# Designed miniproteins, single chains, continued (4), part 4

Each design is a single chain, and the fold is of that chain. pLDDT is the mean over its residues in the fold that is shown.

## One batch from the design tools (miniprotein)

Design m12104
Fold by ESMFold2-Fast:
Structure m12104 (fold): chain A 95 residues (1-95)
Amino acid sequence: SMAEALAAAKEAAARLAEELGVPLEAMEAFLDSVITKKPVPEEHKEAIVEAVREELKKRKEAEEEEIEIIAEGLRLILDGASGAEAAARVEEALA
């Protein structure tokens, strides 16, 4: 059921917000964006992007330049772009 899926997604978002240091309202805005296919508000978008950028730097999963490109791809998704569009942009910028 959609209600059960939404409840589970909200619990997962709360857990991720705590682990990534993102405000809960920002993660809830992201979930709402995914469901409604509308852009995440700028204030919440910045909080999410910065948290992801910080985690990537901490994990050393990518070089600083690559982290910035990935952050721009995430920003596109938060602005309502599809995952495929964001992935294509990231791949083009990394080439």
Scores: mean pLDDT 69

Design m12105
Fold by ESMFold2-Fast:
Structure m12105 (fold): chain A 69 residues (1-69)
Amino acid sequence: PPPLQLTDEQVDALIESFREEARYALENPETREEDFAALVDRMELLISSTPPEVRARLERVLKEIREEF
């Protein structure tokens, strides 16, 4: 399939959405591990579908989220 085309604004909004979801997971210790695993799986799937220039940005955000857990 062709790579997903995103504007810089759409990428920024997507990154903010993932960071917000990560913060939510950190604030709920009883579901933290499950929420984190689901977030990582979703981000990895999306990264595989994005063009190289967007992929690097998303991979950096995923690395930052992993460092917080």
Scores: mean pLDDT 78

Design m12106
Fold by ESMFold2-Fast:
Structure m12106 (fold): chain A 63 residues (1-63)
Amino acid sequence: SKLDEIAEILRKGGASDEEIDEILAAIEAGDFDAAERLLVRLYIEGKISAEQAQEIGKLLHSL
């Protein structure tokens, strides 16, 4: 699923289990604005690359 793909990208980037769970919970709630803000935070913190953040954003837009 696209959610499994997002989780895998986040895990490989170095996001914690708690951060991954928070992002997935936002997506499941339909709060895509919150999910995008959390992804931007991970990028700023250096936990995901710009390319990874962009790819996850595309997956979110296609949900």
Scores: mean pLDDT 83

Design m12107
Fold by ESMFold2-Fast:
Structure m12107 (fold): chain A 98 residues (1-98)
Amino acid sequence: SFAERFREAAEELRELDPEAALSLEALAAVLEGDLKKAEEILREMLEQRFKLSGNTDEALREAALAKIPEIIKEAESLSEEEKEELLREVERYIEELR
C-alpha cells in the first residue's frame, strides 16, 4: 500500500520535480524488497544530475547505495520501527554485494 502511494506521488511530481519523483520510486522499490531496482533508479538520477558517464560506474553505484539509507531516514510517512527494519535490509543487501 505505501509502495503504491509513493509511486502515485512520484507520477504527480515527475514533471514538477523529477529528482524527487525518482527518490519516491526508489523508496517504493525498497518497500517491495527490490533493492537492486532502487539502486538502478538512484544511479540514473545521479547520472542525469551530474551528467556522468563511462568511467564513473563504480562511484555512481557507491553513491546510489549511500542514497538509499538517506531516503529511508527522510521518509516522514514511515515509523522509526519501519525505518530501522528497512535500514537492516539495506545493510544486508550491501554486505551481499561485497
Scores: mean pLDDT 74

Design m12108
Fold by ESMFold2-Fast:
Structure m12108 (fold): chain A 70 residues (1-70)
Amino acid sequence: MSKEEIEELYKKVKEELEKLKNAKDPNNLEFQYEIREKVNEIVEKAEEGLGYVPEEIMEEVKEIHELIEK
């Protein structure tokens, strides 16, 4: 998988995270689990496809983890 494909997937995850921050739905916990799984999938595909995870993606991963640990 190309760096551009991984970056696009991550942008989609970031958009879903923004929806999570704005929604006060009781089901937000399930959505948080889905976000974590998507982030892990992106990181795994980056390592398999590129042999490394781009720094840009890693920075966004850290931000997402901080938000869902809150």
Scores: mean pLDDT 69

Design m12109
Fold by ESMFold2-Fast:
Structure m12109 (fold): chain A 88 residues (1-88)
Amino acid sequence: SEEEEKRRILVDAEVFEKYLDELIKTANEMIEKNASPEKRERMIKILELHVERLTELAEKAKSLGMDDVAKRLEENRKKLQEIIEKLK
């Protein structure tokens, strides 16, 4: 049902947000400690995968009228893009 799909999106969004906070902390540590190019490249690939997943989830949320959730997911996508640029 549409209600079950909305509930799944909310749960997925919350799980992603907690996971992304930890990834952002790790990426910021890598920047501060001047991590190797190889380690930075691996992190960039992980973050790029999550950017794609957040984009897809935001589109699904918006299609179901969950504009608040879609906006929150898009803001997290932008945060990941900023970190990706700093890791390059």
Scores: mean pLDDT 86

Design m12110
Fold by ESMFold2-Fast:
Structure m12110 (fold): chain A 68 residues (1-68)
Amino acid sequence: LSTQLTQIAQNLIEEFNLPASEQEALINDLEIAADSYKKGFRANDTQALQLAEDAARLDLKAQLKLQQ
């Protein structure tokens, strides 16, 4: 889980050209989101991680659009 969260955070940093200092914040946000999907939607670990990644990507896209 931790290794997968770190990899997802690194992928998002690369994709959105974020500072490396954002990695810990992204990992924490992804972990909270994944845990919420597991508890709220009864998602398994793989599904929860995918949903957390998709949600984070949508949020980052929305933030960039709002700053345009």
Scores: mean pLDDT 76

Design m12111
Fold by ESMFold2-Fast:
Structure m12111 (fold): chain A 96 residues (1-96)
Amino acid sequence: MDPREAAVELTITLRGSKEDLERFAEQFRERLAEAGLDVLSISVELYEDGTARVTLLFATRDQALKAADLAVELARETGVEVLAMALSSGEIVEIK
């Protein structure tokens, strides 16, 4: 009914090589699209210490949680470590 009202931010903090983090970001966009998830925006901040922050906006909390699950699966496949995931509601998504 109002897609903007239900918007949820998912922040994912990752660790890996710059090349693996860049591949993760590219492949994650593709997997989100293939899964039919409504991604309103995506931003990636790469740090020189091998850490990255990926911030995504979704129409619903359920889609954000599905994206978090895909991120964990993709990280395992790419050799990237997921350090933390959090929703804009202050909810922390447990990884371990």
Scores: mean pLDDT 77

Design m12112
Fold by ESMFold2-Fast:
Structure m12112 (fold): chain A 94 residues (1-94)
Amino acid sequence: SREEIAEVILEGLERLLELAEEQDNEEAKRIVEETKRRIEELVKKGASVEELLKVFDEGVKRVIREFVRQGLDPRPVIDIAVETGLRIQEILRS
């Protein structure tokens, strides 16, 4: 369901926020918090799964670019994004 997909996205964003906090990465934290706020507003407005996925994908790409810009390893970000995406695909196939 849309609600289950939104929950999985928000869980993925919480994992990204924890990673940014552990690394004291203020810009990555800001990007994740902005993305989370956008997802929450879209959920309130009854936005489609496609819109939720688009916002999540763009937010993740922004975090990856920020890690690369700072000379940090983006692999932990990519791993969280992939795990989140696989959980979403499982819901969509059920």
Scores: mean pLDDT 88

Design m12113
Fold by ESMFold2-Fast:
Structure m12113 (fold): chain A 79 residues (1-79)
Amino acid sequence: MTKEEIDKLIEETVKNMSEEERKAFIDDYEDYLKENPEQVKKLIEEARKRGLTEEEAKVYAYLKFIYDDVLKSVEEEKQ
């Protein structure tokens, strides 16, 4: 699976979320934003270029951060 395919999957997931589900992720996003402001800014700009709303862009940024971190962590422990 390419990085673009993963990014598109995250985009579709965010678009198909309920408002309640998005609000739950936004709380976690605020903590992530405080720790990683520069990385969050890049991910928000990426999401906005994909046509996501402001709220959807925040969820996209957080999910992409988690996905990238989980993938990196699992690969490191697996090796």
Scores: mean pLDDT 73

Design m12114
Fold by ESMFold2-Fast:
Structure m12114 (fold): chain A 91 residues (1-91)
Amino acid sequence: MEEEIKKLLEELREKVEELKRLVKEALDKGKISLGEAIGLILRAIGLLIHTELEVKKYIEEGKYEKAIEVLKKGIEEIEEMIEEVEELLAE
């Protein structure tokens, strides 16, 4: 359980960095405005912070299954944002 949580946290952080890279690429190619780019980055950072805080709370309470659920949800939300930016880059 704890090893799975660590792997999921690393995956979430890696996906946030991937999203940042894709947003910068979209901005550089004129596919997105500066305001939209800032909004996406702030949303991703906010989601990461919120998810990490909830995970820490559930670990302290011994609720490892809840921590895993929160991490998987956070990863899914970042993946949806990545897909949205990738679609903009494909057009």
Scores: mean pLDDT 87

Design m12115
Fold by ESMFold2-Fast:
Structure m12115 (fold): chain A 134 residues (1-134)
Amino acid sequence: SMEELEEILLRIAQLVEEGRLEEARRIVEELEEEHRRNPSDELSFVLSLGYLFIGDFDSASAYASLIKNEKIRNLLTALLYAKLGLDEKAQEEIDKLGKYAERARRIAELVKEGRLVEAAKEAFELYKEILKEE
């Protein structure tokens, strides 16, 4: 369920903030196995953020690219660019989000600050809001 995926993402974020990277990676790898069996945009979203949080940027980008919703892809790409210090590229992706741009910028700053639990909560809330306007 989406609630279970949110809880898993929050646990990954907490483990990374605590420096428990091997435990965080293990959870991300278990989700990757689940995605291999039952691929979904929700799993791709959580995997993209999970890999971003543990510093696997190639995997974060790969999972973001699988998502069908363009605004969600733009959000995840913005967060990836922000984490890499590519602030101008991050801003270009944020600007594509229109009315969600301010919230996306806030999430990008939380990611840059390593406030990953807050970033995960706000990213999941924005994900739900974008999909509600489908």
Scores: mean pLDDT 91

Design m12116
Fold by ESMFold2-Fast:
Structure m12116 (fold): chain A 82 residues (1-82)
Amino acid sequence: ARAAELDEMLRKVANKELTDEEIQQVRDRLIAETEELVKKYAETPEAYEKALPDHIAGVEFSLKVLLGEELSEEDLKPKPRK
Protein backbone atom coordinates (compact mmCIF):
# COMPACT_ATOMS: atom_id res chain seq x y z
CA ALA A 1 0.00 0.00 0.00
CA ARG A 2 1.03 3.61 -0.55
CA ALA A 3 1.69 6.24 2.15
CA ALA A 4 -1.66 7.95 1.42
CA GLU A 5 -3.55 4.79 2.46
CA LEU A 6 -1.58 4.58 5.71
CA ASP A 7 -2.17 8.29 6.38
CA GLU A 8 -5.93 7.74 6.03
CA MET A 9 -5.81 4.76 8.41
CA LEU A 10 -3.84 6.83 10.95
CA ARG A 11 -6.39 9.66 10.65
CA LYS A 12 -9.20 7.21 11.50
CA VAL A 13 -7.21 5.95 14.50
CA ALA A 14 -6.70 9.55 15.74
CA ASN A 15 -10.45 10.27 15.38
CA LYS A 16 -11.31 7.10 17.38
CA GLU A 17 -13.45 5.85 14.48
CA LEU A 18 -11.95 2.33 14.52
CA THR A 19 -12.85 -0.77 16.51
CA ASP A 20 -10.19 -2.72 18.44
CA GLU A 21 -10.05 -5.23 15.57
CA GLU A 22 -9.53 -2.45 13.00
CA ILE A 23 -6.83 -0.87 15.20
CA GLN A 24 -5.04 -4.25 15.23
CA GLN A 25 -5.28 -4.35 11.41
CA VAL A 26 -3.75 -0.85 11.23
CA ARG A 27 -0.94 -1.98 13.58
CA ASP A 28 -0.26 -5.09 11.47
CA ARG A 29 -0.27 -2.96 8.31
CA LEU A 30 2.13 -0.36 9.74
CA ILE A 31 4.51 -3.09 10.92
CA ALA A 32 4.41 -4.83 7.51
CA GLU A 33 5.02 -1.53 5.65
CA THR A 34 7.87 -0.69 8.06
CA GLU A 35 9.49 -4.10 7.50
CA GLU A 36 9.25 -3.65 3.70
CA LEU A 37 10.68 -0.11 3.89
CA VAL A 38 13.60 -1.09 6.15
CA LYS A 39 14.33 -4.12 3.93
CA LYS A 40 14.26 -1.93 0.80
CA TYR A 41 16.76 0.60 2.21
CA ALA A 42 19.00 -1.77 4.21
CA GLU A 43 22.12 -2.59 2.18
CA THR A 44 22.83 -5.77 4.18
CA PRO A 45 20.83 -8.30 6.25
CA GLU A 46 22.83 -7.11 9.30
CA ALA A 47 21.70 -3.50 8.75
CA TYR A 48 18.10 -4.70 8.42
CA GLU A 49 18.25 -6.68 11.68
CA LYS A 50 19.79 -3.70 13.54
CA ALA A 51 17.34 -1.10 12.18
CA LEU A 52 14.07 -3.06 12.29
CA PRO A 53 13.45 -3.20 16.10
CA ASP A 54 13.87 0.58 16.50
CA HIS A 55 11.52 1.30 13.59
CA ILE A 56 8.88 -1.14 14.90
CA ALA A 57 9.15 0.50 18.35
CA GLY A 58 8.64 3.89 16.65
CA VAL A 59 5.45 2.60 14.99
CA GLU A 60 4.10 1.33 18.34
CA PHE A 61 4.92 4.70 19.98
CA SER A 62 3.15 6.60 17.18
CA LEU A 63 0.05 4.42 17.58
CA LYS A 64 -0.01 5.12 21.34
CA VAL A 65 0.06 8.87 20.62
CA LEU A 66 -2.69 8.61 17.97
CA LEU A 67 -4.92 6.48 20.23
CA GLY A 68 -4.53 9.02 23.05
CA GLU A 69 -2.98 6.43 25.37
CA GLU A 70 -0.93 7.72 28.29
CA LEU A 71 2.78 7.81 27.53
CA SER A 72 5.08 6.54 30.26
CA GLU A 73 8.45 8.11 31.03
CA GLU A 74 9.95 5.01 29.41
CA ASP A 75 8.07 5.76 26.14
CA LEU A 76 9.39 9.35 26.16
CA LYS A 77 13.06 8.45 26.69
CA PRO A 78 15.23 8.72 23.56
CA LYS A 79 16.28 5.35 22.20
CA PRO A 80 19.99 4.91 21.41
CA ARG A 81 20.76 5.31 17.73
CA LYS A 82 24.20 4.24 16.49
Scores: mean pLDDT 68

Design m12117
Fold by ESMFold2-Fast:
Structure m12117 (fold): chain A 80 residues (1-80)
Amino acid sequence: SAEEIKSEVEKKLKELAEKVKTDENLSEEEIKKMVAEIRELVLRYGEATSDEEEFERFVREVDEKLREVGEIMREKAEKK
């Protein structure tokens, strides 16, 4: 269960990164929805896992990747 949730988070993070790079018509609202879904899954992973250190490390990794996506989108908005 926890392992499956972690894999789903990683898959959605990859999909988000690919969409941001590939889909020029991707809206800010759609990105926010995808980010919210990922964050919800991370919370579910935290409830399912008993390894607090692994959970903390995973949360930091996810936060870092989401931050990078947010920065790319801010740069695109500033250039327009």
Scores: mean pLDDT 77

Design m12118
Fold by ESMFold2-Fast:
Structure m12118 (fold): chain A 74 residues (1-74)
Amino acid sequence: SAEQREQIEEGLALMETYAEQYAESNPEVAAVLREAARRARELLEQGREDEAMQVISEGLTRATALLREAAAKA
């Protein structure tokens, strides 16, 4: 659907923004986000929107967990 594609594009933009933001301070987080974004784009180009959303969700969840752990150690 149009709403689903828009949600995927918003998720991709968010992942790219965070990857750039954390590239120097948390390179592991940036790597996770870039990998997930690349995979989700491939799925989106193939029309596999449900799988693209799942990849974005998993990538953001993993990145968030890593960021929270890093913040707790600061």
Scores: mean pLDDT 84

Design m12119
Fold by ESMFold2-Fast:
Structure m12119 (fold): chain A 84 residues (1-84)
Amino acid sequence: MDEVLLRFKYRAESVIEDLLTLSDLGQLEAEPVGKTEARITLKTPASSFIDDLLTQSDLGQVEATPVGDTEAVVTRLKDVSVFG
């Protein structure tokens, strides 16, 4: 399984809590790394996840910038469902 590290610049604590709720529902696996960061374990390659995140950014659902092959910075998020 691949992992992606997400850094949140917008309401990070609330976003991480919402991600953990999605993890409890079995839609993804997420763990907090810090107060503004979460690691997501993916069923798909990390590159595919980041490409989807960038597509969602073009649609105005999120604002995200890739930092590397397995990392992205999220500056705006409409709904955490963009991750599931």
Scores: mean pLDDT 71

Design m12120
Fold by ESMFold2-Fast:
Structure m12120 (fold): chain A 78 residues (1-78)
Amino acid sequence: PNLYAEMLLNMAERALNAIKKGDYETAIRLLESLAKLSTDPEIRELAKQAIDAVKAGNYEEAIKLTEEIIKRLREIAS
């Protein structure tokens, strides 16, 4: 198991939970950390798109993008 990927996965799951609860400030901070710490360019771009979606009030899109990040990180962590 990739412990670094598991850390990022926990961060992404916390971001998803924050979006679903309406805690958008926490979600943005977690997604910004994910974009900064991830070495995967695709995860970095998905995180940036998710931040933009949250800021635009497009919460359904933000959820979908964050779920895609979680899916990718689960594949890396396995």
Scores: mean pLDDT 88

Design m12121
Fold by ESMFold2-Fast:
Structure m12121 (fold): chain A 69 residues (1-69)
Amino acid sequence: MTEEELKIEAAKYLEEGGSDEEFEEILERMREFNYPESELYEFKALYYEIKGKYEEAEKYKKKAEELEK
């Protein structure tokens, strides 16, 4: 529950404003909470999708799928 809320809040936060550096810090904190790499790549894909960078988003989405064996 808490982790899911964190994901939603982070996505909203980035939508309202934020830098790539701020987003990378969020990912680093998630890694410290032992999030699997596939989840981190999914989150990265979502971020690029929100930014309108669909090519980058697809790249990271594929990486997430490769890690989800």
Scores: mean pLDDT 69

Design m12122
Fold by ESMFold2-Fast:
Structure m12122 (fold): chain A 59 residues (1-59)
Amino acid sequence: SLSDLLRRIADSGAAVDGRAFGEATRPLVERLRRTASPEQMAEIDAAVRRFLERATVEE
């Protein structure tokens, strides 16, 4: 799942920054919005926000 992947990446030493993640996942997130259920989107949105809050240090 996306949440698991995000957590494992962050746990691995935060080699991935929010900018790179945002660029890579932007088209995927757009596609998910159309295809995924509202419940799945809520989970994904929460996971992405938590990941960005932890990974992104920029205000």
Scores: mean pLDDT 63

Design m12123
Fold by ESMFold2-Fast:
Order: structure tokens, then C-alpha cells, then sequence
Structure m12123 (fold): chain A 75 residues (1-75)
């Protein structure tokens, strides 16, 4: 069903974000990574609404956000 497909999209985006956060922030504490994940969850919800559930477009924006945040923390 369309509802099930949307749930699967959200789950895939969440799992991909968790993996990328773990790769980009290995030196951060668990609590700091959870804070970033919370920000990313809000971004996923917002972007899925804005882009009419376009998984690839939302993934690209989420990945870009995580990459930029990683660059800003490396000082």
C-alpha cells in the first residue's frame, strides 16, 4: 500500500542516516551522535513533506547536511 511504501522509505532513510553519522562522527560521544540523529530525523520528516516523498532527493539533502556538519566540527 502507499502507506506501507512511505513507512519503508522513512525506515531506509533513517538507517542510512545512522550509518553515515557513525562513519562521519567516530570521535563523538553516543549522546552527541544521538543529538545529531535527532536533528536529522526532523530534517527527514520536513524534506519528505516538501519533496512529496522523493526518497532520492531527500537522501541527497540529508547526506549533504551530515557531510557539512562533519566539516564544521573538524576544527
Amino acid sequence: TPRQERQDIFRRLTNQAIDLIDKKFPDLSRDERLTILGEVHQLIVQKLREHDWDEEKVKAEVDKYIEKKAEEIKK
Scores: mean pLDDT 84

Design m12124
Fold by ESMFold2-Fast:
Structure m12124 (fold): chain A 72 residues (1-72)
Amino acid sequence: MEGEEQVEKARFYLALGEFYLMLGNYDEAINYSQLSIDHANLSIQNGLTRDGQIVLSRANGVLNLAIYNKKL
């Protein structure tokens, strides 16, 4: 099912975003969190609303933290 594939991709990119955030590689954390957001939105469009929204929320958290830390 396409929505399930998209949420799995979103979770994979979220994990990469979290990993790069932990390493202080904020550009990579921004890149992967944005990819996670894109795939989470596709998952929501394909009917996986709850799972997609959970990943979307977490990915936005990573994106915001990475942007904040990059401005230091």
Scores: mean pLDDT 86

Design m12125
Fold by ESMFold2-Fast:
Structure m12125 (fold): chain A 89 residues (1-89)
Amino acid sequence: REEALEELRRAIEELKEGFRRAAEAAHPEYKERMRAEAEAAIRELERLLEEAERRGAPVAELRALAETLRANAEAPVKAAEKLAKNPPA
């Protein structure tokens, strides 16, 4: 169980890094919005981890969540890069 929790913590940290990088890559007009959204998402991820630990979530659930989060780590970066290259008019 501790290993599964550590995997989840690592996945959350990877996603936090993705959000931070996405905010930095965003077009200047969207940087503040991206930062606010990244901060909100990070707080939600921290709440998810705390909730999972508090309720004693099964190892399988912890691993599934970590895998899902890890798969999405690059998505926010790509979104921000697209906005930086092609800002809406």
Scores: mean pLDDT 66

Design m12126
Fold by ESMFold2-Fast:
Structure m12126 (fold): chain A 85 residues (1-85)
Amino acid sequence: SKEEEMIKLLDEAADKAFKIVDEGIKNGDSLETIEKKLNQLADEYRKKFEEIAEGDEERLASAKTWIDGIKNYALKLYKQKLEEK
């Protein structure tokens, strides 16, 4: 179903976002670099959701809200991990 495909994409986006955080901490990436990578990831998945939604505006709006949430949460985690060093 379209719902299952969207959930799968959200899980994939979350996994990639947390990988950006973990690799960024290991590599010593700047906050600006992490923000750029997370924004690029969010933009990529918004486009994928637009392709799957095909005119379902409510489903698309929900998915876009969730991808923004993943980005914001990953950025918050990165800031927290920097404080632990």
Scores: mean pLDDT 82

Design m12127
Fold by ESMFold2-Fast:
Structure m12127 (fold): chain A 85 residues (1-85)
Amino acid sequence: MTLEELKEAIVEILRAMGREDEAEKIQSYLDENPTYESAVDALKTVAIELARELGDKEAGQRALTASPEEIVELAKELVERYLAR
């Protein structure tokens, strides 16, 4: 997944969750800070929220302790699980 695809996926999932204000905030943040580090921080936030919505405490804990590479894969997994609900 490219940074562009990742940004789009984050915004789309937040909108799907009914969090339009948060989707707009994160989109603006990533537009102003289009870096891998900014995307990783956004991913950690999204992954923690997705884990909470899914009731998956283990995934939430993984998000808190994940490396940048691990958080990308975890976020992809959680986004797919949330969209498939």
Scores: mean pLDDT 75

Design m12128
Fold by ESMFold2-Fast:
Parts: structure tokens; sequence; C-alpha cells
Structure m12128 (fold): chain A 95 residues (1-95)
């Protein structure tokens, strides 16, 4: 059904973000991969809305996306990885 398809898409995005998180922790993430992560987080937030996530969860996801962008701009890859951990945890609450 439509909900099952949206959950499958959300799981796929979570899997991709988990890979980027591990690369951030290893210091091997490229700028292109980080730009791709931002796009995937934006799509993840839209899927969370489509799946009926609460306003509180959506606000937390949007806050973590902004923190991720700020950490990436500062080359704070440890902070960026911590923001991705929080985004992944929030997405898993929706799944």
Amino acid sequence: DNISNLKKELQGLVNELEEIREKLKAGTATKEELEYAIQNIQLLIQLAKDLGASDEVIQQLETQLQQFKDYVAKNDYKGAAESLDKIIDLANQIL
C-alpha cells in the first residue's frame, strides 16, 4: 500500500544516511556526499510529514537539519555526525 511504500523509501534514506554518518566518523566523507545528505534529509522530512509524524518530531528533524548544515559549514564533522545520529533516531521512531 502507499504507507508501506513510503516506509520503504524512508528506510532507504535512513540506510544511506547511516553510511554517510560512518564516513563522517572516519573522516572520509566528501563535500559531494554531504550535499547529497542534506538533500536526503530534506526528502526524509517530507516523507515523515506524509507518514503523519507529529509537529514536534518534524520540528526536531528541521532543527537537526539546520544544525547539520551549520556543522558542515564549520567543518565540524563530529558535530555533523551527532546531528545525523539524531535524525536517524527520529526517523526510526516513525518507522
Scores: mean pLDDT 88

Design m12129
Fold by ESMFold2-Fast:
Structure m12129 (fold): chain A 75 residues (1-75)
Amino acid sequence: MLSVEEFEEAMEARLQRIRDYAAALPPEQRPQFIAQLDRTIAYLRELAKTLDPEYRAVVERYIAGLEAIRAELRA
């Protein structure tokens, strides 16, 4: 099993890759990617309910990061 620290680092690395991908997206592809982010956020919210509080906090920060990327894509 991943430690909380390893899990947090993995989530931060994934969030950065998603941010980099989003920054490179052509404007015409943004609505489709926003829809994908919405589905991922919904899945992660359900997953977070099943986790110990320490891992849940990491997932909640990851969700907040995805919501920020979604907001940037809408601007």
Scores: mean pLDDT 84

Design m12130
Fold by ESMFold2-Fast:
Structure m12130 (fold): chain A 76 residues (1-76)
Amino acid sequence: MEEEIEKIAKEVVEKLKKEGIEIELRTAKNVVKLVLMFPKASERALVNEAAKENGLSEELARKLVELAKEEIKKYE
């Protein structure tokens, strides 16, 4: 599980970097864990929590949550 989270987080970081957005691996790992821990949470709730915990704008938090969800689906 931890190794899978790190692989997913690295992919999220790489995709954002291609869009010109730099983010720490730790931040991406936190968002991936958040999405995995709260599968029944609304997207708005996940975005709000990701932004608060990691000091991110709503727009960046939304991109991170969306990318984390897409990458997680590949492991389901």
Scores: mean pLDDT 81

Design m12131
Fold by ESMFold2-Fast:
Structure m12131 (fold): chain A 80 residues (1-80)
Amino acid sequence: SEEERRRKLLRELAEERKKIEEQIKKMDATLSMSQLKKIAEALGIDPSGLTKEELLRKIYYKKVSELNLKLQEEIKKERG
């Protein structure tokens, strides 16, 4: 039961990471530099002096870090 729940959480993590990757690819294809800077600022990232590639990378890692923190909390709840 616990092992099946862990497999489910890992699958959900993989699906959410894939969504983030697809979102970043769409941002790269569709958003201007000004729009990317606004997104970065909303996430607490300083966009000053960054290239488009650096902005997208920082946005990606920020979103993945937030996802990982949420999933760590869900794992802890199953033990409580």
Scores: mean pLDDT 79

Design m12132
Fold by ESMFold2-Fast:
Structure m12132 (fold): chain A 81 residues (1-81)
Amino acid sequence: DARRRINELRRRLKEGLSELERLAEQGLLDPEEARQTIEDARAAEAAARSLADNGQEELAIRVLEAAVSAVERVIQRARER
């Protein structure tokens, strides 16, 4: 179910964005890197919504998976200290 997968990825992205903001507030992430990562992720979410609305659900899933991976990599790097 592509819609279920898209909703799951959007949830993970939202959780990741909240964690990025928290890490930036704690000084564990450069504020500019956090801002850029959040902006890129939000742009990817918007693009994925447009793709899904046009019936391109497989592309929407790939865009969201790439965005989630990018956000999760930044979080992991920040936590490695």
Scores: mean pLDDT 86

Design m12133
Fold by ESMFold2-Fast:
Structure m12133 (fold): chain A 75 residues (1-75)
Amino acid sequence: SDVEILKKHAQEMLDVIEKTKGGAKEKLEALIKYAESLGAKELVEGLREALKDEEAAERALEVLTGNLKKIVAAQ
């Protein structure tokens, strides 16, 4: 189901965030590579926009991490 696929990708993205050493920019760069491997163009564009400044990168990572945790915990 779409929910199971979404949960799988959310879990893999959380794993990328946890395994990537460094700050928000490094974690977002690793997520961009992951999203590119999936062909997730909208996610890639959003993450690239967040890399323009340090505050945007930190904010985007916080929001994304929270959303991914909610997706994984759903049901």
Scores: mean pLDDT 81

Design m12134
Fold by ESMFold2-Fast:
Structure m12134 (fold): chain A 78 residues (1-78)
Amino acid sequence: AKAPKLTATPRSDGSVVVSASDDAGIASLTASAPAEIRYDPGGNAIATVSGAAGDVTVTATDNNGQTSTKVVTRPAPA
């Protein structure tokens, strides 16, 4: 079974953008810290993690019940 793919991109403002994609579509995307979650009509999801620095765990679940996790470290703000 195909699990969701998570890609994290740190930004100079201290935020981290995490993109979740899967052919089955993303059913849910969650973060262990405050984040802005956006669901794309095409079935992908994006989390923008902002706030306190440190490790944040992002979890994606697809429509087949497969899960993927990614730990991202927020950089110090520029």
Scores: mean pLDDT 75

Design m12135
Fold by ESMFold2-Fast:
Structure m12135 (fold): chain A 81 residues (1-81)
Amino acid sequence: MAEELKKEIEELKEKTIKEIEENKDNPAKVDQIVQDFFEKLGELLKKGEEELSEEEVKELIRAVNRAMNEVLTKADEAKKE
């Protein structure tokens, strides 16, 4: 189950990064995309807390942190144009 949620996080990250690249000429849209990403990421984490063991939740949190860092880095790059 943890690997399934990690896969969903990776897919969400990839989709979000692509959307940021496609919308880098619209900073307001990029901000909206990032906000939506964090909201969905929080939902996946909550689902994990309900369905996973404590050790699997720790692995999920690590995946979440990595995805957040990569998305924020891409958003910053987009702002520099």
Scores: mean pLDDT 81

Design m12136
Fold by ESMFold2-Fast:
Structure m12136 (fold): chain A 94 residues (1-94)
Amino acid sequence: MPPLERLMRFALSRDPDRDGFVSLDELVDYLFEHIDKDGDGVISREEFIAFLQEEFGLSEAEAEAIFDEIDTDGDGVISREELRAYVARRFGLR
């Protein structure tokens, strides 16, 4: 199974006491809290790649491919709105 299933297991592990339900906003807030090390409200390519390599054991190329899928504006950073849209689409969260 692809890195997506590992990310789902990670999300579920953060809220095991809520019957396995993680809201879209809770997951996005968690990811921003842990990836946005500079606290600037956006996620840089470097921060995102480092997080995926550390938490999910992805290669740099795999992490870059995921970043490029999320960075729809091509500005080299991920906004909260872009990440939320990606997570909603890929995980079917509401």
Scores: mean pLDDT 66

Design m12137
Fold by ESMFold2-Fast:
Structure m12137 (fold): chain A 62 residues (1-62)
Amino acid sequence: MSAIARALMHDAGLSEAQVRELLARAREGASVEELAAWLQRTFGFSPREARGAAEAVLTEVA
């Protein structure tokens, strides 16, 4: 697991399974906007927090 995955678990409170799901969505071609919307509706992230997490994940899987 990357430093970004560990940061998502530690700072955002995501489980390993939730981080794995987020990475899977990114690898399947989800956009920043799609990942951010999923984080907001599923975990209650603010728009800013969700966008930052989505951008970090997409950078990691690129």
Scores: mean pLDDT 75

Design m12138
Fold by ESMFold2-Fast:
Structure m12138 (fold): chain A 92 residues (1-92)
Amino acid sequence: MTLTITVAAGGSAEAAVDLELAAPARLTVENTGTGTGSVAVVARDAAGEVLGAAVVAAGGSASFTVPAGRLASVVAFNNSTSGTDTAVVTVE
C-alpha cells in the first residue's frame, strides 16, 4: 500500500489508513516535495497513540516498523518555512 500526503509549509495533514496488520509492517517514507525542510511522519492507532515515527530530510527517505494490530492513520508535519512537502509512505 502507498499513501501520498501533501503538506503546506508549517502545516500538517492526516491520511486514514484503517489497516488491520496480521504481523509487524515496515513503513518507508520519502520526502519528495518542494520544501527545503524535513517532514515528520507519525503512524497512529485508532485511539491516536503513536505506533512509530520518522523524520525525513528534503529528498531523503527513512523507514520504521509498526506492530501488528490496527494502523488507523498516518500524520505528516512539514517543518519547512516555505514550499510544499510530499510524504510518500509505503506499507509492506
Scores: mean pLDDT 81

